# Ledger of designs, part 86: designed miniproteins, single chains, continued (2)

Each design is a single chain, and the fold is of that chain. pLDDT is the mean over its residues in the fold that is shown.

## One batch from the design tools (miniprotein)

Design m6971
Fold by ESMFold2-Fast:
Structure m6971 (fold): chain A 87 residues (1-87)
Amino acid sequence: TRADDETVERAREAVERALKESGLTSAKVSHVTAVGDGVGVVVTGGKITPEVAKKIALALSELGFTRVSVTDEDNNSWTLDASGNLL
């Protein structure tokens, strides 16, 4: 089921801000998938570290998400809770 476009755009904006604040100015959000309290984000053009994944999870938790998955273009993946802790 597709989340409404407004929710997806808010999630995208939150992730893009977290990437810029982390110095990843060449990184971009290629996909955002939101279902209930879960959100998945695919990022390209930058190396995602655990610290960056935590910043993304915290930004998305402010939008009500309790489970955040971040995946980079090399298929490295992090799944975090609303507090930015790895699951």
Scores: mean pLDDT 81

Design m6972
Fold by ESMFold2-Fast:
Structure m6972 (fold): chain A 80 residues (1-80)
Amino acid sequence: SEEIQKRKEALKKMYELTLSGENEKAIEIARELGITSDLSAIDRTKPATAVHPFAPLGLVDKESFERLIKEYKEELEKFL
């Protein structure tokens, strides 16, 4: 769907911005996508078979966001 494709492209951009150290811009994109879940609400031990593959990106703080992106790197690369 168009929504999935837009999230996929935004996810890719967030990932690239995180790799380049532009985490503030990456967090801004997450907010624009309505990704608002805090880290404590995200079960990071679950496989990428969660109902929504982008749910794990609901982080807002820099350190947690960087950790989550690294943990889900393989899942992100599968979408890119």
Scores: mean pLDDT 54

Design m6973
Fold by ESMFold2-Fast:
Structure m6973 (fold): chain A 74 residues (1-74)
Amino acid sequence: SSDEIFQQLAAETKARVDEILAQLKAGKLSKEEAVARLEELKRETLERMREAGLPEDVIEAFELALDAEIQRVK
């Protein structure tokens, strides 16, 4: 179902966000590098969600949540 696909993609994306933030905290990435990686991850995840046929409302809500996380790093 679209709910199951969404939950899987959201969980995978959160794990990758957490990895990027952990590298930032460890001093292995600058803020600029972390933002760039998060924006790349956002683009890839949104494309995967659209390819999977998820509703646009769901994709937009996810994009807003991830944009808020990226803004917090800046």
Scores: mean pLDDT 87

Design m6974
Fold by ESMFold2-Fast:
Structure m6974 (fold): chain A 92 residues (1-92)
Amino acid sequence: MDTELIANSIMTMIFTFGKDPELRRFIEETAERYLGRRVSPQELAMLARDLLLSDEEYARKVWKLILDTLVETNGDKKKILETIVKAVAEAL
């Protein structure tokens, strides 16, 4: 899977989940915990995109983590979002 396809897929997940007010709040609170500041779903998606497009190995690692989380949690959106936020925090 190419880096651009991974980045666009993760951005789409963040934007789609971020339309739910509960998941939007979860993104903001989880970002404050792991990034040290509150971010909107749009800001998180942009941060993730920039990191994923800058490093192909990192992009593949993050995509695998998301897929593993999806399988292990039976598609738990909060667990998927937490995985994304943690990955962004570790790369910064």
Scores: mean pLDDT 86

Design m6975
Fold by ESMFold2-Fast:
Structure m6975 (fold): chain A 114 residues (1-114)
Amino acid sequence: DELSQLALKLTLTYAISHSFTTPAQRAAADAQLDAILAQLGASGPLGRRLVEIDRTHGRDEAVATAQLIAEASIMHHLGVPEELIRREVEAQLASRGTPLSQAVVREFLDELLA
């Protein structure tokens, strides 16, 4: 789905951006991250909340939230049982400390596993 695809793209682009050492490469990576966030904001309510996390809590938190969405979607596509997906994601959420990130990921899980 579009949300999971964009979440994965955001996560991978952010990880790769840390390998860039020149100002021009870093500026290009930042522009691409901003473009992906704009697409997330246009994709629906959960994408808009990811943009809100980026604005209010910063990029690291938004990317970490997107990573959990991407991981849950991949596990579901691979046929991992619902209870194992929920357990793994909840264990990771316990370390996050932001109620908005927790709410977004839980809402995504409820839609994914319905």
Scores: mean pLDDT 84

Design m6976
Fold by ESMFold2-Fast:
Structure m6976 (fold): chain A 48 residues (1-48)
Amino acid sequence: SQLAAQQEQDILDTGNKLGAQGKSIDEIQKAVDQKRAEGQRALEQARQ
C-alpha cells in the first residue's frame, strides 16, 4: 500500500542520512526502531 511504502521510504532515508553522517549502527538502529514504533502506535490508535 502507499502508506506502507511511505513508511519504508522514511525508514530508509533516515538510515541513509545517519550512516552518511558517520553515526554508529546502534544510533541508526534506534532511529529506525523509533520510526517503526511511531507507525505501530498510529495503527493501534486507529484500532481503538
Scores: mean pLDDT 75

Design m6977
Fold by ESMFold2-Fast:
Structure m6977 (fold): chain A 65 residues (1-65)
Amino acid sequence: SMSDIDAIFERIEAAFAGRITLQPGENVLGVLLKEDPEGLREFLASLPEEERRLLEEVFGVEVED
């Protein structure tokens, strides 16, 4: 659900707080793909299967590609 996605985004923002800065119109996943793709990959690998599926479903393959 959208609430579950929002909670996952909050966890991502907390995990990378102080490491990146978001501009208006950017999402944290897009910025991480550009600025810290390895850190994003490691973070996604640490997520439970159900949460990773939710992120992939909502954003397609953007977070894993």
Scores: mean pLDDT 66

Design m6978
Fold by ESMFold2-Fast:
Structure m6978 (fold): chain A 71 residues (1-71)
Amino acid sequence: MLEESKQLAIDTVRELTRKGHLSPELGRALLRGIERAGSVETVVELMLGLAENSSDPTPALEVAEEIRKKA
């Protein structure tokens, strides 16, 4: 559960950074935060923060919702 949630979050951060919707610096900070996350709730909070700071919030919001449904 936690590892699956982290993988979804990592993939989302990398994709948004690749598409230019997220700065590389903020992307690196979020990846470190996800790796350090000790709970699914922390991963969800990081994805909600990503949505607020991304030019395309939809992928991060969808992943946050999917993670919550699995927790």
Scores: mean pLDDT 79

Design m6979
Fold by ESMFold2-Fast:
Structure m6979 (fold): chain A 86 residues (1-86)
Amino acid sequence: SPVIKLTTIELLVAGAEVDVELAEKNVESNPELAKKLAEQALETVKQIKEMVKQNQSVIPQSVLQKIQQKIEEIEKRVKEILEKLK
C-alpha cells in the first residue's frame, strides 16, 4: 500500500531525527552513546533512501522534496556529531 509505505518512511525519518537529537545531547556526557546513535541515524537514512527510491512514483513531488531536505539535515548533523567525537 502506498499509504503504508509513505507512513513507514515518515516514521523512519522521525526516528532518525530523535536519534540525532539524543546523540547531540550526549556528545560530552556519553561519547560512546552519541556515536552509536549517530551511526544508527545514518543506517536509518540509508534505509529511507532505498525506500524512497523504490516508491518515488507514488510519493508526491512536494513530499519527496521535504523528505530529501530532512535526510540532508540529518546527514549534516551526524557529520557534525562525528567530527566532535574525533
Scores: mean pLDDT 87

Design m6980
Fold by ESMFold2-Fast:
Structure m6980 (fold): chain A 93 residues (1-93)
Amino acid sequence: AEADAKALLATDDDVVRQNFLDNSILSQRQASLSTGNLKQALQLQSQGSLYASQGKYEEASKLYNQAATLVTGDLKQQLQLGSEVLRILAEAK
């Protein structure tokens, strides 16, 4: 989490924001192909990534954490790590 956040802080802001926007679009597309808790989690991840693309890292972190409560396994761990990275970005900016 901290190492990933440091890498993002060393990356151009425009590149970081574009990557979050791309993730928002991908998550929205995946949500459209999913059902139940997975669909809800992907919708929350998409909204969180959209907020992150706007520099709203604290709000994005909260949405990723909420998404993580709806899923299990690898996706849950990825969303929890993403939430922590976004929290560190919010504190640094």
Scores: mean pLDDT 84

Design m6981
Fold by ESMFold2-Fast:
Structure m6981 (fold): chain A 100 residues (1-100)
Amino acid sequence: MTEEEELEAAKEVLERYERIEEEYKNGKITVEEIRKRLEELRPKAGTDREAAIEAQALQTLLALKGDVPEDVSEEEKEEMKKKAEEAIEELRKFVEEAEK
């Protein structure tokens, strides 16, 4: 990908994530609705850029809120949350540095 394409994708993922997080904080969207959206996006995420961006934002929010499958160990849940936090931090840093 070009640097311009990577920057645009990073911005869109961050904007989607922050919007969904705000809706979650305000009780406008539930974890159940987020899961449903993610399931609907799954078959499209491999071929549709928009679906892939939204799916990444939704997966990140679910990981950060600890909403992972019951068959995943507590250690794996903590690792997923840490990776999601690091991914969002790296995206924010990338966008901030590119806009300077």
Scores: mean pLDDT 74

Design m6982
Fold by ESMFold2-Fast:
Parts: structure tokens; C-alpha cells; sequence
Structure m6982 (fold): chain A 80 residues (1-80)
């Protein structure tokens, strides 16, 4: 059961997660078009995902940690 403060922090982290997911999507679109800046978008998606994961771990939100990790893993696999 989450406190009101934890609920508000979780919503803030979800907004940042949406930004990370959007950055990953933009990178994928850029890569399809052969844009060399695509790798930068993937690096930004990893960074944003890591920030969300850290906040979610401090909050104890295992679902949000898992969602952030999925973004990180997807971007890392593309960069490898």
C-alpha cells in the first residue's frame, strides 16, 4: 500500500518513463532511415531509463523497475 507522497512520486517517474520509451521509439525510426544520430537517441533512452529505474528502486516499485529495465535492455541490444 502506497502513501500519497509515494503515489505522487510514482506518477512523476511514469512521466519520465514515457519520455524514455518515446526516445527509444524516435531512435528506432531514425535507424530505419539510416540516420547516424540514432545511436545518440538510444544512449539517451538508456540514461533516462537508468534514472527511472533508480527512482523506482528507491520507491520499491518492482513493476516500474521492470518497465525501465526493458527500455534499457532494448536500447543496449540495438547498440551492441
Amino acid sequence: MLSQEQIEERLRLEVHLIAAESTLFVGQRMKEKGNPLADREYQDAIRLGQEVKRGAEELGDEELVARAQQVIKAAQQILA
Scores: mean pLDDT 84

Design m6983
Fold by ESMFold2-Fast:
Structure m6983 (fold): chain A 75 residues (1-75)
Amino acid sequence: SEKEKAIARLEELVARVRDALVAAGGDAAAVEARLDAAFEELREQIEKGEISLTEAIERLVELHAGLFAEILARK
């Protein structure tokens, strides 16, 4: 279905964000836990038809920027 394809695409993007944040000096376990929580929330909103894939990606980009800023602030 369209929603299943959207969720699969979001999962792929979450994995790329995780790799980028870990490469930037983030703790792998902590980054993964925060991204997994965000993915489940966004997945539920897509399944309910509350947000589009585009809106989910925008929220993931904002989360990536925030987590990256937190990592840089610790250096």
Scores: mean pLDDT 85

Design m6984
Fold by ESMFold2-Fast:
Structure m6984 (fold): chain A 80 residues (1-80)
Amino acid sequence: SSMDELKRKTMEIAKLIQEAHDANTEKAYEEALEKIKEILKTLSKEEIQRIRDALYPLMLSLNPKFAEKFKKVVDEILKE
């Protein structure tokens, strides 16, 4: 179902964030952000908003600067 796909993609994004945090390099976060952008582009605006709401608190706890960049990417995609 589309909800199962959304859950899988949410978990994939969460894993990318965790792997970037574990690597703790600017390059790892930049690579994670690009992969996240590609995943988000496969989703509806409603699904993107749900992922933002679910994962933004996690991102803030791990890296506030990355969380700000992620929010800007989401806002840009939602503007089209």
Scores: mean pLDDT 86

Design m6985
Fold by ESMFold2-Fast:
Structure m6985 (fold): chain A 68 residues (1-68)
Amino acid sequence: SELQARVDRLAAGIRKALANPGAGEGGYGSGTDDSLFDAVLEALRRVGLPEEAIRNVELARDWHRAQQ
């Protein structure tokens, strides 16, 4: 429950960052989006979250890639 809430909070932060990708720059390419997902996954692995929580973020990344 607490770990799920942390993962949800991180996912919301990522979605917010992607929706607001720096005023004046225009847009980001898919490669930039993938890099952000990879950075988050690396951070989650470093803090030792359960594999199931990490897998949920991986599924979100895979879904994002499938949409492109």
Scores: mean pLDDT 61

Design m6986
Fold by ESMFold2-Fast:
Structure m6986 (fold): chain A 85 residues (1-85)
Amino acid sequence: SEVERQLEELAKKLEQEFQEKVKTEGLSFEEQLRLSIQLQVDLYGTYLSLLNPQDQQGVQQQVQQFQARAEQALADYLAKLAAAA
């Protein structure tokens, strides 16, 4: 309950900072996607670690699989954008 509340608060702060960076720094769409994915990976890893402090190996494997899948999806998407431009 308290852990979920802290993670929701963190997620809101990160989303607000993301929106501000997009407006102030003029991030490209690719940069926005990369930043968004990195934030999701970080949040997922933190969440799993808090839920399973005694199963570090299982947490590590799940985070690794999530990151690899996200990175592959990003690479595929960016390749499609480059081909369409």
Scores: mean pLDDT 77

Design m6987
Fold by ESMFold2-Fast:
Structure m6987 (fold): chain A 68 residues (1-68)
Amino acid sequence: MSPEELLEEIDRLVEELKEKGIELSEEADRAVTRGEAAYYFMKLGLVSEEHAKKELERGLEALKKELE
């Protein structure tokens, strides 16, 4: 997945969790926020695409654990 695709998937899962009435843990919320920040820093040329993907994937994994 591209960083853009990972960010869109995170947004989709956040919406799904809200629809199901599932509140994000502080850990999951921080992981998502960190991933989003890494994406924007990548767009500014401050971090590599590989770093942004890694942080976005961590956010996505944290969201998936909330669905368990």
Scores: mean pLDDT 82

Design m6988
Fold by ESMFold2-Fast:
Structure m6988 (fold): chain A 103 residues (1-103)
Amino acid sequence: SIDTAKAALTPVLGEEFAEAFGQAMRQIEELEKAGLLEAAEEAGRVVAAALQLAQLGRTELAVEYLQQATEQGKRALEGESEEATERLRELARRAEEEVRRLE
């Protein structure tokens, strides 16, 4: 599923975006498996906003948000779940605000 999505995104949004998207989606899967459902939900919001940013031509900004979501997801798995979830929520809010500015 994730590998199929990555292959589909590469010719449209580029290899760097597809790789960052794939890494973020795998991180969400690991959060869900660990029972860190709030962190997974907030990371999913960042991914959704990043997809919208990329569709609006802000692919580099979208990659930055995806990379930050992946980093915070890793921190949540390493025992910083509360702090990482708060950072993911703030990332989602900022990314959604960026989308609103472009629409």
Scores: mean pLDDT 88

Design m6989
Fold by ESMFold2-Fast:
Structure m6989 (fold): chain A 86 residues (1-86)
Amino acid sequence: MSDEELRKLAEEVLKMLEEGESPDEIVKKAREKAGPVGMLIAYEVLARTTERSGEYRALAAMIRTVYNIPEETVERIERIVRELVE
């Protein structure tokens, strides 16, 4: 996925959260759109925007490890999400 594709998905996740969708539904929809990368984006957004930051950071770490997401892709996702939310 390109940086533009990752950003667009992160923006969609943030919009779902702003529209009141539950975290579980957001993660499910992100998974349907982009698989493990989608799940990672959803957890990174949730970690920075909700009170359950520690739980979502742990879930993001699990997805990175279980699906062997490249470190470069993780760093790109973290940068994009931080720029959108922080």
Scores: mean pLDDT 86

Design m6990
Fold by ESMFold2-Fast:
Structure m6990 (fold): chain A 64 residues (1-64)
Amino acid sequence: MEKEKKAKELLEKAILYEATGGLYRMLGSAYSLSDKEKGEEAFKKGEEYDKLGEELRKKAEELL
């Protein structure tokens, strides 16, 4: 029971991080038209959140 509950929490967190990564990539595209540095920084943050989401998703799967 506890493992399943923790896996669900990790999976929910992974989905939120993946969504946040997508939002940062959209921001990166918007900023790249006006501010190259901000665009590049937003893309890097998007990549970091995608990586964190993937890591959490793997941890959730390992608990099941």
Scores: mean pLDDT 83

Design m6991
Fold by ESMFold2-Fast:
Structure m6991 (fold): chain A 91 residues (1-91)
Amino acid sequence: DAKEKLQKAIEYLDKAIEGIKSGKLSSREIIEYVSKAYKYAMEAITDEKVKKEIAELVSKAKEAIENDDYETAIEYIKKAKEIIEKKLKEL
């Protein structure tokens, strides 16, 4: 079900943001949540332009996390979340 997969993607992105803000998660764990969100989004979304936009934002978020630039990481995660939320509303 595409709707359930998009909801899971949003939940994992929220967990990544909360993990960054709380400082309770390692960078590895944050990247794992972002990667899980990406997997669910790619399985649910059929629009190639939207897939490309999410892939780019997720890639930039992971790069920011690896560089300890958590402010930039949160910005890219939020942008990816907004796109996924728009797609969820279309279902």
Scores: mean pLDDT 89

Design m6992
Fold by ESMFold2-Fast:
Structure m6992 (fold): chain A 75 residues (1-75)
Amino acid sequence: MKPTPAEYSKMVAQLVGIQVRIMGDSLSDDFDQARGQQVQQVLDRLNELIDTSEGKDAKVFAEAVEELRKAQELL
């Protein structure tokens, strides 16, 4: 089913929130593997949404997944 702009906005906000938390933890030296697993779980859910979406909407979610993968590079 095609996601609404509101749903997409919420997903992007969640990704940004996770990235900010990862950066904050690196500054406090309070980083652990559990955060990496949480990031991976969000990525898996986004991949599921991409699989159920068609056309241009799927591309938008794919870009969000790539941003999340970049966050994992910091783990």
Scores: mean pLDDT 59

Design m6993
Fold by ESMFold2-Fast:
Structure m6993 (fold): chain A 60 residues (1-60)
Amino acid sequence: MERQEALLKMNEVLRFALEHLDPETTIKVARRLQEAMSLPVEQQKEEIDKVREEVEKLVA
């Protein structure tokens, strides 16, 4: 369950960034998400949450 949750959140963050943020910022988000994917499942969720917070901060 946690693995799927992490993947879903990752996809949501990336898609949201692609749709709402500047190209340069979207690339940075994609890079962070890709790096998170290289981590163990428990680390992935934490990294994705950080990226999501940063994206939300940029959109707000």
Scores: mean pLDDT 76

Design m6994
Fold by ESMFold2-Fast:
Structure m6994 (fold): chain A 70 residues (1-70)
Amino acid sequence: MATVTVHRAGRVAAARVSERDGKTVVELLDEDGTVLAVVEASDEAALAAGLAKAVALARRGETGTFEVRP
């Protein structure tokens, strides 16, 4: 499972990757360095699914918190 939080609409241009409490955390940024979405996942399949979903949701301007399955 991945947790995807979308804060605002935009096109993803960069990512910051970190680890928190045994989970991979990816912040998706626009070209100005503004955080559009955050993806948290404990495994690679969930992370891949969460990233794809977050990019799509941010481009559509769909904000909120979503649980994503692989």
Scores: mean pLDDT 85

Design m6995
Fold by ESMFold2-Fast:
Structure m6995 (fold): chain A 61 residues (1-61)
Amino acid sequence: SLLDEIRKRLIEVGRKKLEEQGKDVSEFTEEQLRLIGAEAVAEELIKDPNKSVKEILDKLK
């Protein structure tokens, strides 16, 4: 489903953000990664409100 795709992409965004910060991704739960990814997407939406969530997820991968 679209929701499952978004969920997976949020986890990947969260993982990438932690790696960029030099943090150990293995110490974080799937839920924590998802929240970090959601925060990153929200930050990009504030910068460019004309982009869809899907476009922002594609930009952040």
Scores: mean pLDDT 80

Design m6996
Fold by ESMFold2-Fast:
Structure m6996 (fold): chain A 85 residues (1-85)
Amino acid sequence: MKSTADAAIKVVKKAAELFREKGDTESAEELDRLAEQLKKAKEKEDVEEIKRIVREAIEILKRHDEDIEFSIYIAFLNMILWLLS
């Protein structure tokens, strides 16, 4: 669980960096907030909260599917949801 949550945090932060590089500061800030929420959920070992936040991150990435890198991050986050089930 903790290693899977760490992978989710890393992917969400990488996605935030990509949005920032593209000038989408609003989406980047939204993803940074979700990464901090994931850290708190990990500390509480709240698997359902981790799943909720990961699903929310996927929905943000789906809004910006013009780049293959976003599709890769979506695939990684979906794999994380599967591992948590």
Scores: mean pLDDT 82

Design m6997
Fold by ESMFold2-Fast:
Structure m6997 (fold): chain A 57 residues (1-57)
Amino acid sequence: DLDALTAVSQAAADGVAAGNLPEAERKTREIAEKYGVDEDVLRSILAAARRAHAARQ
């Protein structure tokens, strides 16, 4: 579901932009669980969010 992938990706991006990685990961996982997003896709999105957060430090 493209809309679900967009929602999960946006939640991760918003959290990284806010500088709160733990909250971003929590919200991203909640949205992924709600919409049944594939585990490999979720893992990829979280990995990208962690890399973006690290690059800002």
Scores: mean pLDDT 74

Design m6998
Fold by ESMFold2-Fast:
Structure m6998 (fold): chain A 55 residues (1-55)
Amino acid sequence: MPDLSSLPADLALKLAEAYLPLSEAQVAEMRARVAALPPEQQSAALVDMVGEYTA
């Protein structure tokens, strides 16, 4: 897995979709949660959510 924290949120989400065995429903939920946040917090929140799924 590349370091998602150094990437724009859109690209980080696409990489998470490619590398993680997430269902379409999980991806949609993750997108919705990220979209609710200010742009500067989106990448950090995405990394946290990926950590939850892989923990």
Scores: mean pLDDT 67

Design m6999
Fold by ESMFold2-Fast:
Structure m6999 (fold): chain A 67 residues (1-67)
Amino acid sequence: SAELEEDYRGIIRDVASEFFDEETREKLFELAEKSVEEALEWLLKNASPQHQALVRGLVEATEKVLS
């Protein structure tokens, strides 16, 4: 749903602002506009090991709210 995609974009925005430089954030936001799923996959693959654990936790928490 559109509401779910908006929630995911919010999470991506918050994580990107915390952990990535401005150029990387811009690219990630462009990716999220095209596909939230692709943006999340990119984020999981490109985050540091410490940040990957946080991102996974946020994704899992969001999916639980939708179930």
Scores: mean pLDDT 67

Design m7000
Fold by ESMFold2-Fast:
Structure m7000 (fold): chain A 60 residues (1-60)
Amino acid sequence: SLKEILDKINELLANINKLSKETYDKQVDEIRKEVKEKFPELQPLFDRIKAGIDKIYKKK
């Protein structure tokens, strides 16, 4: 469901400073694949959100 995807994004953000690059990349890719498969209309929005989260991760 959309709630499950949002919960995964919230968990990623809560742990963002603790994640290795490999784990971060895998979790982001899994969320992106789920959005593309279940809610393809939201993929452009997710790509913009991902760009923002990537900047936060890289600045830590």
Scores: mean pLDDT 78

Design m7001
Fold by ESMFold2-Fast:
Structure m7001 (fold): chain A 67 residues (1-67)
Amino acid sequence: MYKLTPEQESELIRFLQSLGFSFSQAVEGVELINKAKSDEEAKKGLQSLGATEKQAQEAVKKAKELQ
């Protein structure tokens, strides 16, 4: 289970935007990552928002680095 602080969430939003996410997609992506019980659920959630496989993998990796 991901437990990001508000500072870590802000960092992840900026990172997702650098990957090509819109601000609203990045915010929804961070919420999905925080609620995900596994890396697979986080990746599936991000892909449902229109993320590519590569974008989803990079996002999950960044979330792990921030914890």
Scores: mean pLDDT 80

Design m7002
Fold by ESMFold2-Fast:
Structure m7002 (fold): chain A 59 residues (1-59)
Amino acid sequence: SRQQQIEQLKQQIAAVEEQIKAQKAKLAAGGSLKTIGDLLALIGELFDLRLQLKKLEES
């Protein structure tokens, strides 16, 4: 159902937000170029998931 899709997206968003926090912590501790790349990829994923959630909630 649409409600199940909304709940799945919320869970995915929460998981990505936690990964972003972890990558920010690694970067603050002197992370590598890979850490920066991973962080940017996660930010892009979060943006896409939030857009998908907004579209489902507006439908």
Scores: mean pLDDT 85

Design m7003
Fold by ESMFold2-Fast:
Structure m7003 (fold): chain A 98 residues (1-98)
Amino acid sequence: SLLEEGLSKLPEPEEVNKTLLEALKKAEEMVKRALEEARESLSEEQLKELERKLVSALVGAVIRAIGLLLDGEIDAEEAAELIIKETKEAIKKKIEEA
């Protein structure tokens, strides 16, 4: 996968991979919790659209974080923080727009 290929090119790939994978798991759990909470207020169609928007936002955050990391602009911890922050901001914004 693109994520696996990108991570293999990073300095100290094992430590970077672990830090990013832990951030991805946390971000996925945040998205799942947001969708479960939204289920009480949204229709099935609105919930499906919210899921698509949140998944798209998460993928975008991951691509951006990995890009900055590969360019040497941020380290693995900063990349992990960026993924979590962007996911949290996307959840807040997309729920308010739904």
Scores: mean pLDDT 78

Design m7004
Fold by ESMFold2-Fast:
Structure m7004 (fold): chain A 68 residues (1-68)
Amino acid sequence: SAEEAGREAGEALIAGDKDKAGEILQSLLDSGDFESAAKALRVAAELVKEAGDDELAAALYDAAELLE
């Protein structure tokens, strides 16, 4: 699901694994499901914000808006 993908991507970003996060999100984009990709980005942004990285969270929210 988009929520599951977003959570996994968010956890990867918190761990510093940008490659893993990018791979998860790219898989959704490759499926052509831009709405799911945008939802996953918002879920990742929420997790990153909760972890204290407001700047990265803002960038992820902006990326989600560009996909819709």
Scores: mean pLDDT 81

Design m7005
Fold by ESMFold2-Fast:
Structure m7005 (fold): chain A 97 residues (1-97)
Amino acid sequence: GEIEELVKKIKEILKKIKELTTDPRVLKLIEELEKLVEEVVKAGEAGDLKRLIGLTLRLIGILLEIKSLTTDPEVLELIDKLEELFQKLVLLLLKKM
């Protein structure tokens, strides 16, 4: 379904960022994003709006922190794509609630 395809695309981008960076701070934040993707989907499927909002704000914070830690234009472009995919994922989950 559409949710599964968005999650796959997000995971592929997270993997690409891991291959492009050796900064342990960025790698730790990417690992946190991988866990948060699964939690966002579960919250959306459960209809837990408060949890979904909280997790979404945390995702935004992590993406902004990664942007502050890197000047690699390829990594920054991938982070922008992640922002678009996360926005689509959250909106799709809200629509299905």
Scores: mean pLDDT 88

Design m7006
Fold by ESMFold2-Fast:
Structure m7006 (fold): chain A 77 residues (1-77)
Amino acid sequence: STEVQRRLVFEIADIAHEEGDDPELQAIAAEAYRLVRAGASLDEVIAAVEELLARSSLSEEAKERVRAAIEAARARA
């Protein structure tokens, strides 16, 4: 089932919208979605999101919001 991975993508997209349609957050959500569509595991999706967060110029508050979504996804898995 890809339900947990899809929910993580939607939660990151929602965070992007709440952060004023931030283009870096939108890019992270799009890459996560691409990986889910390619059949990636939850661990692979999380690893890619964490790498993109580390390279991003996002505020620490925005990064913490995405990390909270990651932890919620781990708990649902």
Scores: mean pLDDT 87

Design m7007
Fold by ESMFold2-Fast:
Structure m7007 (fold): chain A 59 residues (1-59)
Amino acid sequence: RERELLAVQADFLRMVADVSEELARKGREEGALTPEVAEANAKAAEDSRARVAELEAEL
């Protein structure tokens, strides 16, 4: 059961990372985000991907 929860968390974080990365790209392209905010979103996406890797190692 714990393994199922970890898998769901990993999948969710992977989706969050993808959305954050896409948002940073589109925001920068459309000029909706400042460079600093876009950079922060890209960093958040990388943090989420690192978290996913940790969870995958546990699975």
Scores: mean pLDDT 76

